# Designed miniproteins, single chains: the designs that were tried, part 3

Each design is a single chain, and the fold is of that chain. pLDDT is the mean over its residues in the fold that is shown.

## One batch from the design tools (miniprotein)

Design m71
Fold by ESMFold2-Fast:
Structure m71 (fold): chain A 64 residues (1-64)
Amino acid sequence: NKQKMSESSYKATLKAGGSEKQAQSTRDSALKTGKGSDAAKGVLDAGGSNNQAVSSYKATIEAS
């Protein structure tokens, strides 16, 4: 369920100290593809840290 994956990546990014912009970017990326790698890329593209990207990746996969 891509919607569940997108919400998980969003929450994980905020939990890891990411900004609202970074959380929205990972949510949108995860919603499009359902891939953890795309969720992580969404965080990085919005200026997030590697730790935030890893958190979004894990959350997206765990929610799949």
Scores: mean pLDDT 85

Design m72
Fold by ESMFold2-Fast:
Structure m72 (fold): chain A 96 residues (1-96)
Amino acid sequence: SNAEWAARLLALADQILAEVRALAAEGRRAAAAGDVARLRRILLEMEIRLGILRIQYGVGKMLGVLSPADAAHVDAVIAEMEALIAEGRALLAALE
């Protein structure tokens, strides 16, 4: 059903956000240690996760299965992930 598809996307978004939050914490530790190679790998892992969520969200929008509240939830998750990646990129730039 549309509701089951939407529920799976929301669960995926929440799971990916939890993983990206954990990666962001590891990225801050890598930056504090001056570990540029580790920070670059963490940023790549965060960007891959954001890419997966964007693809699934795009499918949900094409299928028309998302309520406005569902879309707002995924948009908020993407915005937080983008902010965490931007933070990590700024930390990387400060080490160069």
Scores: mean pLDDT 93

Design m73
Fold by ESMFold2-Fast:
Structure m73 (fold): chain A 72 residues (1-72)
Amino acid sequence: KLEKAKKLLKEIAEFAKETLSEGDAHIFTLKLEELSKEEDVEKVIQSLKNMAETVPNKEISKKLKEAVEEIE
């Protein structure tokens, strides 16, 4: 589960770089990189759920929700 979560975090980071402005993508990818250092997969899942609810971009929110379902 943890390795799958880390792979999905990288995929979401690349999608954000293509979807968001350069500044917004930078801030968002820093948050994902910090989350990738977490060793507790349940904390990763909870953080992704929280990010999906708070991110203004609907495509990023959808991608985060899909990642949570794929990890669980």
Scores: mean pLDDT 77

Design m74
Fold by ESMFold2-Fast:
Structure m74 (fold): chain A 94 residues (1-94)
Amino acid sequence: MQQEYDQNVQLNYQAGLLVQEFVQHARDQGTSVSLRVTVDSQEDLERLKELLEQAKRLIDTHGASRVDIVVTSHPLLPDGTYAPYQEGLSFVFS
């Protein structure tokens, strides 16, 4: 078993939590929100990006105009070293 199931479940769970946070902030003020997320690997970063784009579709339904998400990571390279921090990702929800 490649643990793909565990990874997908974990990342879907995180996407669900992000949607809950976005909806809560949108309800409170209808204003922009910003979140910081740290991930352990480049693969997790790319997967999180995909899930955030799915969350964007739900947030658009709730009328949030802007959400900034800063994602940082130290992806572990095959040689056992860590890569530099990745630049943040920004999503605008219209």
Scores: mean pLDDT 52

Design m75
Fold by ESMFold2-Fast:
Structure m75 (fold): chain A 80 residues (1-80)
Amino acid sequence: HMEELKKKIDEFEKKLNELREQAVKDGLTPEEFQKRVDELIDEYFKNLTPEELEELRKVAEKEGKDFIVQAAERKLNEMK
């Protein structure tokens, strides 16, 4: 379970970094970048339960991946 969560976190971080690089290359506005980030968050976390999201948040926090922590918290708040 924990290894699968770490792998999912690593995949998300890789795609997020690709988005950041693309945003710089294409000169995206902060609003356009945020929209793409929100879409990535929705796509990656859509099938996770609140319990799985909370576990993923804790793993990301332990690994110092603050943006992924914030993304998981945002998704958890959306589920309320």
Scores: mean pLDDT 78

Design m76
Fold by ESMFold2-Fast:
Structure m76 (fold): chain A 76 residues (1-76)
Amino acid sequence: MPSVIKALKEAILAGDLTLAAHLIHEAIEEYEDEIIKMLLELYKTDPEGVEALLALLREKRPELQAFVDRVEAALK
């Protein structure tokens, strides 16, 4: 797992959603599929944390809306 994906998972588990949003913004160009895969796996054990992150990204990160749509589609 890339170090940034590990840091992102740790930030979500700690409830540091502001840091998680920043790490997604930095890593998305290279690691979008790996981020989505990690979020889908994490959703099975911490659905509330993943949902809270997606809500924060919807509210505060207009540049990440397409990413949020892709994650939500994958969660169906």
Scores: mean pLDDT 84

Design m77
Fold by ESMFold2-Fast:
Structure m77 (fold): chain A 90 residues (1-90)
Amino acid sequence: SSAEERLKKVAEGFAEEIKNNGFSSEEEREKSIKVMEETLKKYPIKKDYVLKDLSEMEFLEGIMEVITSTEPIEADEDTRYGLKLILELL
């Protein structure tokens, strides 16, 4: 599978959890969505960005670091692209 296909699979998994199963409270769900949105606002994906050939686990780990954070972090562009995909699926 391509890196794009692996990232899409990971993003779809996170979007499903956020929509249906992932949080014990609406407050925790809103907090996770907010940190993803604020991360992309503070650290936008550059024009002409090219996705790296990362594994599903590497994409998963990067995204987990952001969504479990209390504040926006300067995540790698691959991770930020994954956050964008998740938010588009919500």
Scores: mean pLDDT 81

Design m78
Fold by ESMFold2-Fast:
Structure m78 (fold): chain A 70 residues (1-70)
Amino acid sequence: SLLDLALELARRVAEKEGLRIVSERVREIGNRVEVDLTMEDGRVLRATTIEVEVGGKKQIFQFVVPVPPP
């Protein structure tokens, strides 16, 4: 499922960072799943998984961006 792909991405991101994850927040927004990972140093990374239709075919796009502090 789209959610399973998003959770797998988040797990890989956490492993790459090598820092302890303090909290994880998952949001399902239509064709998009966002997982916000808060690390022990206070940084937040957003792992995004989107399903889109391109030329009649379903494609999955994934990316990770830092969330600026409030």
Scores: mean pLDDT 82

Design m79
Fold by ESMFold2-Fast:
Order: structure tokens, then C-alpha cells, then sequence
Structure m79 (fold): chain A 86 residues (1-86)
């Protein structure tokens, strides 16, 4: 529980910093996910339906993580766009 919470916090911090590789690794460790699924949650690709069924039991946690990942990823892309406007 403590380790999982710390890894999820680390994943969110990595996303805010634009370190997507660290975010993927933290998410894999926190939820015991294969890299392909973790990459899809972080980078927004299509998700394997069989793997989604596996996460159903942790639905409240995974939905909160996914929502946060999407929000942070959106902010990160906006920061990149702001830098490119310079």
C-alpha cells in the first residue's frame, strides 16, 4: 500500500516533468502492469481489452490514475506549445 502510493506519486511527478519513461516505469511497478499497457495509459494509445478486464477490481484507483495521467499529459503538451511560441 505505502509503496504503491509512493510509486503513483512518483509517476505523477515524472509526468509533470515530462519524463514519460520514468512515469511508465513507476506505473508498471505501482500496478504490476506490462510496459505496453503502462505506455498506453501515459501516452494515450489504444488499450488491450483483456488487460482492461484485469484492472476492473481496482477500478476506482485505475480511473483516478488514468484521469490524472490525462490531465498532467494535457498540461505538459500545453507547456511545450508555450515554449514553441517563443
Amino acid sequence: LEERAALLARMLEALAAGDYEAAVEALMAALDLPRELAERFVLGGPVDPALLARLAAQRPLILAVVARVEAVRGEEWRKIEEELEA
Scores: mean pLDDT 60

Design m80
Fold by ESMFold2-Fast:
Structure m80 (fold): chain A 85 residues (1-85)
Amino acid sequence: EAEKAKEEAIKALEQTTKTALTLIEAGKKHPEYLDNLIEGALDIVELAAKEALEIGEKYPEVREELEEAAKKALEEVKKAAEEAK
């Protein structure tokens, strides 16, 4: 059960990271929306990271992996947001 919850949480993080990066790319092409799209991208990845950490709290055996995945997702989106400005 813990392993399945981990896989689902990681998949959700990957999907959300991809969506966040897509929003930032759209912002680069439409500078008038860039700030709003960056804010939206950060909001969704922060929410997904929080959800992954909650799964890690419920299943301590996968906590470290979920913390690492959440950190990586946040760093990737933050880096893309900074580079887009």
Scores: mean pLDDT 86

Design m81
Fold by ESMFold2-Fast:
Structure m81 (fold): chain A 80 residues (1-80)
Amino acid sequence: EALEKAIELVGKAQLYAWEGRFDEAIKYAEEARKLASTVPGAEEAVRELDKAIEHLKNGDYETAIEELKRAGDILEELLR
């Protein structure tokens, strides 16, 4: 459940970032990061989320969107 919720929140962060709603993107990325940090094996996804949050806050939105995508892909792989 924590893993599935983290994936959903990463998806919301990506959507808001794509829409240019960066405060919402940061909020959902931070919530996803908190949940992902409780999931064994999600350490790399947490690192990608930390980088994405930093880049969103610094205005590097294109890089952040790529990092959110990588975090989501890693979390999805853990469901397999």
Scores: mean pLDDT 88

Design m82
Fold by ESMFold2-Fast:
Structure m82 (fold): chain A 100 residues (1-100)
Amino acid sequence: MVELTPQEELARRVGAILLDAEVNGDFDAAEARLRALAKEHGNEALGVLADHLRAAYEGDEAAARRLAEALASLSPTPEFAEDARRYVLGLNEIQRRERA
């Protein structure tokens, strides 16, 4: 097992919630989990994630941008932040193309 910093551990938990929402399509459950983490950690970026998660995955470009920046702000390294941005924006583009 690899020892993670508290910030890395939080980032992994957030990533798991987002992945579960994508796989199972239950954005309401993901939103509730993110809001609980926001209260637990006092981190406003987690609240922004909760507020914009569904709209971002439904193809709202502005919501996707806010979600990507909130995820990046929670990332422990610049590399992780860039990966988070690429993932969210790429998923939003796929959703928009599928609906076109």
Scores: mean pLDDT 71

Design m83
Fold by ESMFold2-Fast:
Structure m83 (fold): chain A 74 residues (1-74)
Amino acid sequence: MLSEEEQKKLVEEMLKKGKEALKKMVEQGASRDFMDLVVEIEVQELRKLGISEEDVKKFKEELMKEMDRLYEEK
């Protein structure tokens, strides 16, 4: 199992990479529905790694905020 410190670091790195990937995919014409599925897949992978539900929730909320911003700006 990952320590709390390792979990926080992993979540921060995955969040950074996730936001960069979301921007690239949206720029390539990815639909909102497709991106919602991508976020859900990432959430399930974090759960499989034993990341806490609190950290998983924060990760999902931050990616959803970035996604809302990207689709509002077109």
Scores: mean pLDDT 77

Design m84
Fold by ESMFold2-Fast:
Structure m84 (fold): chain A 76 residues (1-76)
Amino acid sequence: MKKLEELTEEEIYEALKKAVSRVFGKDFSDATREEILEAVRENPSAVIDETAEILGLSKEDRKKLAEWVLERIREA
């Protein structure tokens, strides 16, 4: 099992892209990082849960992912 700290920003955004596609039922394949974060802002809890499942994260690392995501949507 990979720790969140071992994941690249690219790997996290790829997982977020898949998560927002699943949560909102829309194709985000061509979405920019900014567009992905905007979608996350609409339902951050559901997207974080789906992203953690896609990445195979533990409950502890899911909490770290939530902090990572919430910091970035606060800036967007």
Scores: mean pLDDT 79

Design m85
Fold by ESMFold2-Fast:
Structure m85 (fold): chain A 91 residues (1-91)
Amino acid sequence: GSISLYRIEDGKELPEVESLPLTPDNLRAAFEKAARLTVETGKETKLVIDSSSVSTLFRAVAEALDYALKYGVEVEAKVSGNTLTITFRKK
């Protein structure tokens, strides 16, 4: 699986991180970076997570919620096929 991180500006996806291997450490680092960028810039961030493992995607959603609570940001999760999209927004 893979992880990509985008900052959203004027409806456009600007890549911050592209196609990192989906490991627990990379996932945590990506969530930390996404949440921090959202707080620091006030801009929406998007994580795109590709995995054929439903349990991996479910764990990623739970972890996204933890980071949203920690940083005080809103979170949205969408699943389409093997792709999970997590969006962080400033409250």
Scores: mean pLDDT 85

Design m86
Fold by ESMFold2-Fast:
Structure m86 (fold): chain A 89 residues (1-89)
Amino acid sequence: SMSELERIRRLIEEAEELLREGKYREALEVAIEALRQAMDAAGSDVSLVSFAIGTILRAIGLDIDGKYKEAAEVAIEGAREILAKLEKM
């Protein structure tokens, strides 16, 4: 649904704004929500769902290591990649 993709895009834009403000952990939380909604939109597409899960795990690993900016950047980048693929389906 276009309305689902619009919601995901808005979450990514919100996460990018938080990242610019130096609110790295808030940016990560919003980006993970975008990835979760992207997984719901991907449905039965195993490759997209697996990519989203892998991105979330990678971002959480960076957060655990105290690399908050990198964690947020990885999650945002992954969410944008999935959104681009969903828009072409």
Scores: mean pLDDT 89

Design m87
Fold by ESMFold2-Fast:
Structure m87 (fold): chain A 88 residues (1-88)
Amino acid sequence: SREAALAVLIEAVREAGEALRDRFPPEAVERAVRLLEEALRALAAGDQERAEALGTELEREHGEVLAALDAELLARREEIQARLAAAL
């Protein structure tokens, strides 16, 4: 289901953020994770404009954390895909 798929993606983002806690200030990781979660929720709701605005804010204000989150998510890609397949 869409709700189950969204939950898997949000959980993956939170897990990626947890892996970064020792590398960046906790507040910066927390904000970046929240912005990315909100962007995912906006996409799931069909609000592409909001998702794009949140993504732009994340890149502008927390670009280094975003790059690290992207790397963590890429490393977990196969696991995330398996979880998504199980949620559908």
Scores: mean pLDDT 84

Design m88
Fold by ESMFold2-Fast:
Structure m88 (fold): chain A 103 residues (1-103)
Amino acid sequence: MIEVSKVATVDDRANVATVGVKAPADIQPGSLVRAEAIDENGKVVGKGTGRVAANGYASVGLTGDEIKVGRKYKVKVTVTNLDGSTATGEGEVIASGKAAAPG
């Protein structure tokens, strides 16, 4: 099952909101992750891509000026495996300006 992080970290200077995606166990590291953030009205407000790391996680930067701190978005994810097979999933995220401190 594709899992999406519950929080998207917003960087207002880069105009990007970063979400974490956990790929299913059958997805190979290096696989392409595509994500779209969708508002409560069904409008796509951000898009981004990432790649699955060896630990099964990808960080995806969603580019869009319509993603606002404190709002909920549905993130739809498509993972394209190295063999060309695809998996899809979705999750609900809250946009947040709080980065976790490193450590």
Scores: mean pLDDT 76

Design m89
Fold by ESMFold2-Fast:
Structure m89 (fold): chain A 117 residues (1-117)
Amino acid sequence: MVTDWDQAVAVLEKTILELFKLDEEEAEEYRKIREIVRRARLEAERELGKPGFWRPEDVRRRAVRLLQEEFGLSEEEARRKLRRYEEMVLLAQAALSGGTSRENIEAAAKDMAALLA
């Protein structure tokens, strides 16, 4: 059964893939980073001891560690991958909330891609 959350995640993923023109290998890396961030959030929530609550900095710290452990990345490489992931999510959320035209979305994606290259 598809939940409203599953639909929101699917729409966000589709938007990121279209905005950044990710190939299947890049899309798979995005999905793996998303799963790592989800796991980091659950660990941060357990550490805080309040269901449904987490500190963003605790999530980032844990996500960096998990990226290092699972992909064999240095701390600097893990931080770069996490930052790119966060920037892609923020741009896609802005595009979805702003009622932005396809042309404006494509322009914003090119500007963001230039910052990440």
Scores: mean pLDDT 73

Design m90
Fold by ESMFold2-Fast:
Structure m90 (fold): chain A 87 residues (1-87)
Amino acid sequence: MEAEEEYEKRKEALRAFVEQLPKFLEAHPDLPEELKKELEELRKEAERVLREAEELERRGRREEARRLIEEAVRRLSERFEEILSRI
């Protein structure tokens, strides 16, 4: 159903963030060190959330995994935009 499709799309967005951030940092070497650290911390949070969601899926707790990913995508996207606004 659509909820499952949205869950997969949100996981893909979070995975894309994890994959794209190192390339973004390579493209912006002059970025302040504090901002680089904050962005790297967001990447680690995204990886942790993805792993936790996969564990919940394996345990049959897909509704909890869906809520976790939905909340994380919202929070991490907001935080990422806040960091970018300071550049």
Scores: mean pLDDT 80

Design m91
Fold by ESMFold2-Fast:
Structure m91 (fold): chain A 67 residues (1-67)
Amino acid sequence: MSEAERLGLRLLLHEIEKNRDLLSLEDVKKAAESLLQAGLISEEQARRIQEAKSLDEAIEILKELLR
């Protein structure tokens, strides 16, 4: 994983954890798509986030990707 990908995933995770009560799963999926289009995450990383069925699952996926 590149340093840019790690930074993008960390920023997304931080924003979700900070605003968990204000963000929907749809908002997280849109953010992941934006990061993919900016080249800050890979297509595989974006796909895993798109597979999330809850905000909690999206957080766990992001934590696993940052391992």
Scores: mean pLDDT 80

Design m92
Fold by ESMFold2-Fast:
Structure m92 (fold): chain A 45 residues (1-45)
Amino acid sequence: MKKIKKASDKPVLVGGGTVPASSFIGKDYEEVKTKYGNDIDFEVE
């Protein structure tokens, strides 16, 4: 399972709010992709 190594500074919609994509660095890529879609520009390990 791949961890998110880098992300853009692009905001991501989560449950009616927004967070920077960089807040997902170190999270599991597939889990984040499943929850928030794959419109997020990530680099994975």
Scores: mean pLDDT 70

Design m93
Fold by ESMFold2-Fast:
Structure m93 (fold): chain A 94 residues (1-94)
Amino acid sequence: SLEELKEALEKLAVYAYILVSERKPQNKEETEEVLAELEAWVARLKETLSPELAAAVDRFFAELAEYLRANPTASPEEVVAKANEIAERILAEW
C-alpha cells in the first residue's frame, strides 16, 4: 500500500504539472478551472483505491488545492515542488 500511495501521489503531482503547463492560469477563475479538472481526475483515481489510500489522496489534493488558490499564478515548477513537499509529509505519516 505504501508503494501504491507513492505511485498515486506521483501521478497526481505530474498531472498537476501538466495542467498548469498547458492552461497557464493567470487568475483565480482560471485556477478554479484547473482545480475542477484535477478534482475530476482524483475522483476517478479514488474509484480504484482502498478507502485508506483514497483518504490520503484526498488530503494531498486538499493541500495542493489550498496552495494553488493562494498562488494562482504559480509556475509549473513551483507547483511540482510544492506537490513533492506535500507528498513527502503524507508518506512520512503513512
Scores: mean pLDDT 85

Design m94
Fold by ESMFold2-Fast:
Structure m94 (fold): chain A 98 residues (1-98)
Amino acid sequence: LKSLAVTYNNLGAVYKNLGNYSEALASYQKALEILNKLEGSEKELAVLYNNVGSIYESVGNYNEALALYQKALEIYQKLGDKKGEATTLSNIANVYKK
């Protein structure tokens, strides 16, 4: 199950790099559906919130991007993951810079 979520996350990243945001979002949403049903997946869930937020930022939906980044930030802070926290704060700052 977790491996399938990782596969969907990787597919989303590939589609995003190709500029195919609709397919990227669909792939990330499949990963989110899987991880939300699993316990102990908080870090992977935070990664996905950042990835989905990045798609919304790329299409100009800044409010949705911020909401998703804030969900990721909350998870990273609760986990004590300083690297994840720093990456997410950088993403939030980039949205405000626009």
Scores: mean pLDDT 83

Design m95
Fold by ESMFold2-Fast:
Structure m95 (fold): chain A 77 residues (1-77)
Amino acid sequence: MLERLEKVLEDEDLAETLEALERHNGSVAATAADLHVHRNTVTTRKKRIFDLTQTKDYLDLVTTRGVLALKRAVEKV
């Protein structure tokens, strides 16, 4: 599980998208505006993150990230 998350963090585009999604509580529109990319780009990268982490939705991903936040501080908490 941790190794799958680290694959996302190794990909600069996916890591940036994940950090922006967490910053905006999973909002695709706000993430797209933050990263200055099209919403379709964010949606594609979000799907790739879910596939790589084997999570089914944003809440499942955030829960997994919360457990691993001690190793990498990408969240305020």
Scores: mean pLDDT 67

Design m96
Fold by ESMFold2-Fast:
Structure m96 (fold): chain A 71 residues (1-71)
Amino acid sequence: MEEAVKELIDALFKAADAGVIDPNTAIGLILRIIGAYLDKDYEALVQDAEEAFKLAGDIARPAYEKVKEAA
């Protein structure tokens, strides 16, 4: 789980750097992901990972799949 979350955050940084998502949107989603992970709210974490995949597309897909499998 921890590694999957780190990969998801990295994917969001890469998507923002590539101009695929707005940087402010990426920061907001990263904070939500960190909050869900620290709260051990794995249902919210999977939902946030799905939002990351919908916004970032293929950049976030491998990390999204890892979060789903680890939850």
Scores: mean pLDDT 84

Design m97
Fold by ESMFold2-Fast:
Structure m97 (fold): chain A 110 residues (1-110)
Amino acid sequence: DREQRLKQTERLAKQGEEMMDKGVELLSTKGSASADDAISYLGMGAMLVAGGSLQSGNTALGQQSIAFGEKTGEQIRANRSNSQKMLQIAQQGRDTLRQLADQAVSESRS
């Protein structure tokens, strides 16, 4: 069942990345008008990455992914009047969550 868990972790990581990319794209194309939708996509991405971490047996990494997704959403809300700052926060949040996703996949291979 190790191969099935690895494939599921890889699938969840990719789905999380796609959701986060959609959030970043919304902020880059629509700015502050899309802030709530972007926060939702980034939060969904963080939850999918957390799901991948749980499949690899790493609850701590899953909780870290959720917490970081929530922090990113809060920072976007705090900067709603500045489209460039929101985009920067979303890009940095996505990049960090991608690193956490890569870690979950790496641990699933071990």
Scores: mean pLDDT 83

Design m98
Fold by ESMFold2-Fast:
Structure m98 (fold): chain A 104 residues (1-104)
Amino acid sequence: SKRHIKYKVLLGMMLISASAMEMVLDGMIRKMADDPELVARLRALRDEIRALRDRLQGIWDRADEMSTAELEKAYREASEEFVKLNNRFVALQEEARKLLEEKK
């Protein structure tokens, strides 16, 4: 159905976005290596994003075996978690930016 394709595409886009966030966090961890408290918080967020990425991959791999209702539910639950993780990502990115500016 068109709805099934829609949720599959949205899940794929979210998977790509989660992977991109992980790469950015890896870069931030390297740049902030002299701040162990911030690095611990960045690593914790990275681990949660990796866990979400693994769940998204599992849903993607099973998408053609799922009903449209199951796929929509899985997407909605993953989307709610993604929004929370993205908000934490943006906040930590801004905190790291301010700390880097203070060192100049």
Scores: mean pLDDT 88

Design m99
Fold by ESMFold2-Fast:
Structure m99 (fold): chain A 66 residues (1-66)
Amino acid sequence: GAGAANGAGAAANAAGSEEGTKLGQLASIYAHRGDGEKAAELAKKAAEASKTAFARDAGLRAQEES
């Protein structure tokens, strides 16, 4: 899907995005150090944090509709 919307969800996603961003930066640092294994692990954790934030947002929307 394409497109993005601004809203209150941005603030809630900021916490998860911040953690994901930090993990992504660490992954980049380790990649530059030549530690591809550690970089890949951190990138995987960043993706996992992003998925958790998305699932939480979906849950909140469902609860509000209820």
Scores: mean pLDDT 67

Design m100
Fold by ESMFold2-Fast:
Structure m100 (fold): chain A 85 residues (1-85)
Amino acid sequence: MVAAAEARILAAPDLEAVLRAAVEALRALGVPEEVREAVARELEAARANAEALAKEYGLSVEELIELAKRAAADAVRRAAALVEA
């Protein structure tokens, strides 16, 4: 269930754990490996952009992790909708 997956992502201690939780959630939902890999690459790109913006605007590591968690949760929700449709 998406809600349980979101809870695991929000409990992740770092960016790698966020990505791992998101990929595991997609696997549990039956999302194909190719789609899971595409989502993981999208989240890595979002992380790089968020890191650049964090440096520009003085965001903390905790704020960067919060942005990553939100992006991961949204990606899992979108992928789940595609599988359920």
Scores: mean pLDDT 72

Design m101
Fold by ESMFold2-Fast:
Order: sequence, then structure tokens, then C-alpha cells
Structure m101 (fold): chain A 70 residues (1-70)
Amino acid sequence: MEELSNVQLYAGKRLKELMKELGIPPEEASRNPALRELFDHIMEQLSRMRKGEITPEEALAEIDKKIAEI
């Protein structure tokens, strides 16, 4: 439970930082294709972690990879 919360907090922080760097306001984030794809990717990694398909470390690595592509 704590590890899942930590990954969620990390993902939220990284998403917020990326939005600030790109100059995208929160109300436009859902309309930005790259941010939507990143959000969907984060949710997929969290889902896989909950199912025991990946470790928290693997989830963080996949999130960081996706952010690096933007």
C-alpha cells in the first residue's frame, strides 16, 4: 500500500513539473495529447503494479521512460 502511494505521488509530481516546464495550465492538460498519453501510461503502470505484474521499481522506470520521450 505505501509503495503504491509513493509511486502515485512521484508520478503526480513529475506530471505537474512537466506541465509547468511546457507552460500548460491544468485545465488544458486533458486536451494535450502528450500529457494524456503520459497520464494513461501512468495509470496502466499503476494497474499492472496492483495486479503484481510489475514491481514498484519497474513502474517508476516505465514512467521515467515515457516522460523522457516528451
Scores: mean pLDDT 78

Design m102
Fold by ESMFold2-Fast:
Structure m102 (fold): chain A 81 residues (1-81)
Amino acid sequence: AQAAADVRALFDEIASKLPEEDAKKVRELGDQAVAALEAGDYETAHRYVLEIGEIADKYLPPSEVAARTTAAQLLIVAASL
């Protein structure tokens, strides 16, 4: 529950900084990532984090995208333990 909530918060923060069309896409991918995480499908969750990062790279500094995607990936790994 905590890991899913924390991952959701990271994606919502990214989406808030993007144009509406790409913000919607990030939120949809974020929902899919959280659903995969809650189902124990860590590989699929990780894949969605990478797709969110590719969208965010168009609008945000690479260092900010790397920090947020790394935080989400670490939360997914922690949830698998």
Scores: mean pLDDT 80

Design m103
Fold by ESMFold2-Fast:
Parts: sequence; C-alpha cells; structure tokens
Structure m103 (fold): chain A 88 residues (1-88)
Amino acid sequence: MSSKQKKIEELQERLDKLLEEAGKLANEIAEKPSIEKLEKLIEKLEEILAILEELEKLGVEIPEELLRQVRGQLEQTKKLLKEELEKQ
C-alpha cells in the first residue's frame, strides 16, 4: 500500500510540474517559435505520456480527454518542428 501510493504521488507531482513547464514552453513558442524550444516541448510531452501510461498500469484512472490533448499537442509540436527544420 504505502510504497505503491508513494510512487503514484511522486508520478502525479512530476506530471503536474511537467504540464506546467510544457504550458510555459507552448506559450513561448506561440510568441516566437524556435527549434530548441520545440525540441524541449516534444521531450516534455513524451515524458508526460510515459508518466500517464505508468499511472494507468498502477491502476490510476486517467481522463481520456487528457490523453487526447497531450497526444494532439505532441503531434502538432512535431509538425511545427518539421516546418522549422525545413526552413533551414
């Protein structure tokens, strides 16, 4: 009980921090896109998805809307990165 609950709590805290950091990066990219910021956002979104999958394996109910939003943002960010790379 306690060890599994601690792992869930640690993953939830890490998820909250990553969601905040991803939101800040997304706002910065909306103002001025850059390859470095897009790559950092992709890395954070991939880590968010990994944490969500681990939480589901631990029996935590993840809202389908959250998974859809994160996956959609990841795909959009990868598309933006490709467009910025093609400008080089």
Scores: mean pLDDT 85

Design m104
Fold by ESMFold2-Fast:
Structure m104 (fold): chain A 84 residues (1-84)
Amino acid sequence: MLELLPEEEVKEQLERVREQIRERYPDDPELAEKMEELYREAVRIQYELIELYKAGAPMEEIERRAKEAEKKLKERLAEIEAEK
């Protein structure tokens, strides 16, 4: 069974991560903004997967979409990190 985090827990984690990002990059607001955008995209994808699960989508389809999303997010993170 695919274990997805409840929506409220994901929201709390996002807020905590946003605070940590701003604390780590106080002198680089552009980098902080890019990191926040990446996390917002990850949260959006997680909500989309939860809705697919609730709608009765096959687990195989949900897992495939999750893997594709993870790959894209990792590529974007690498691009952001390469920007200093």
Scores: mean pLDDT 71

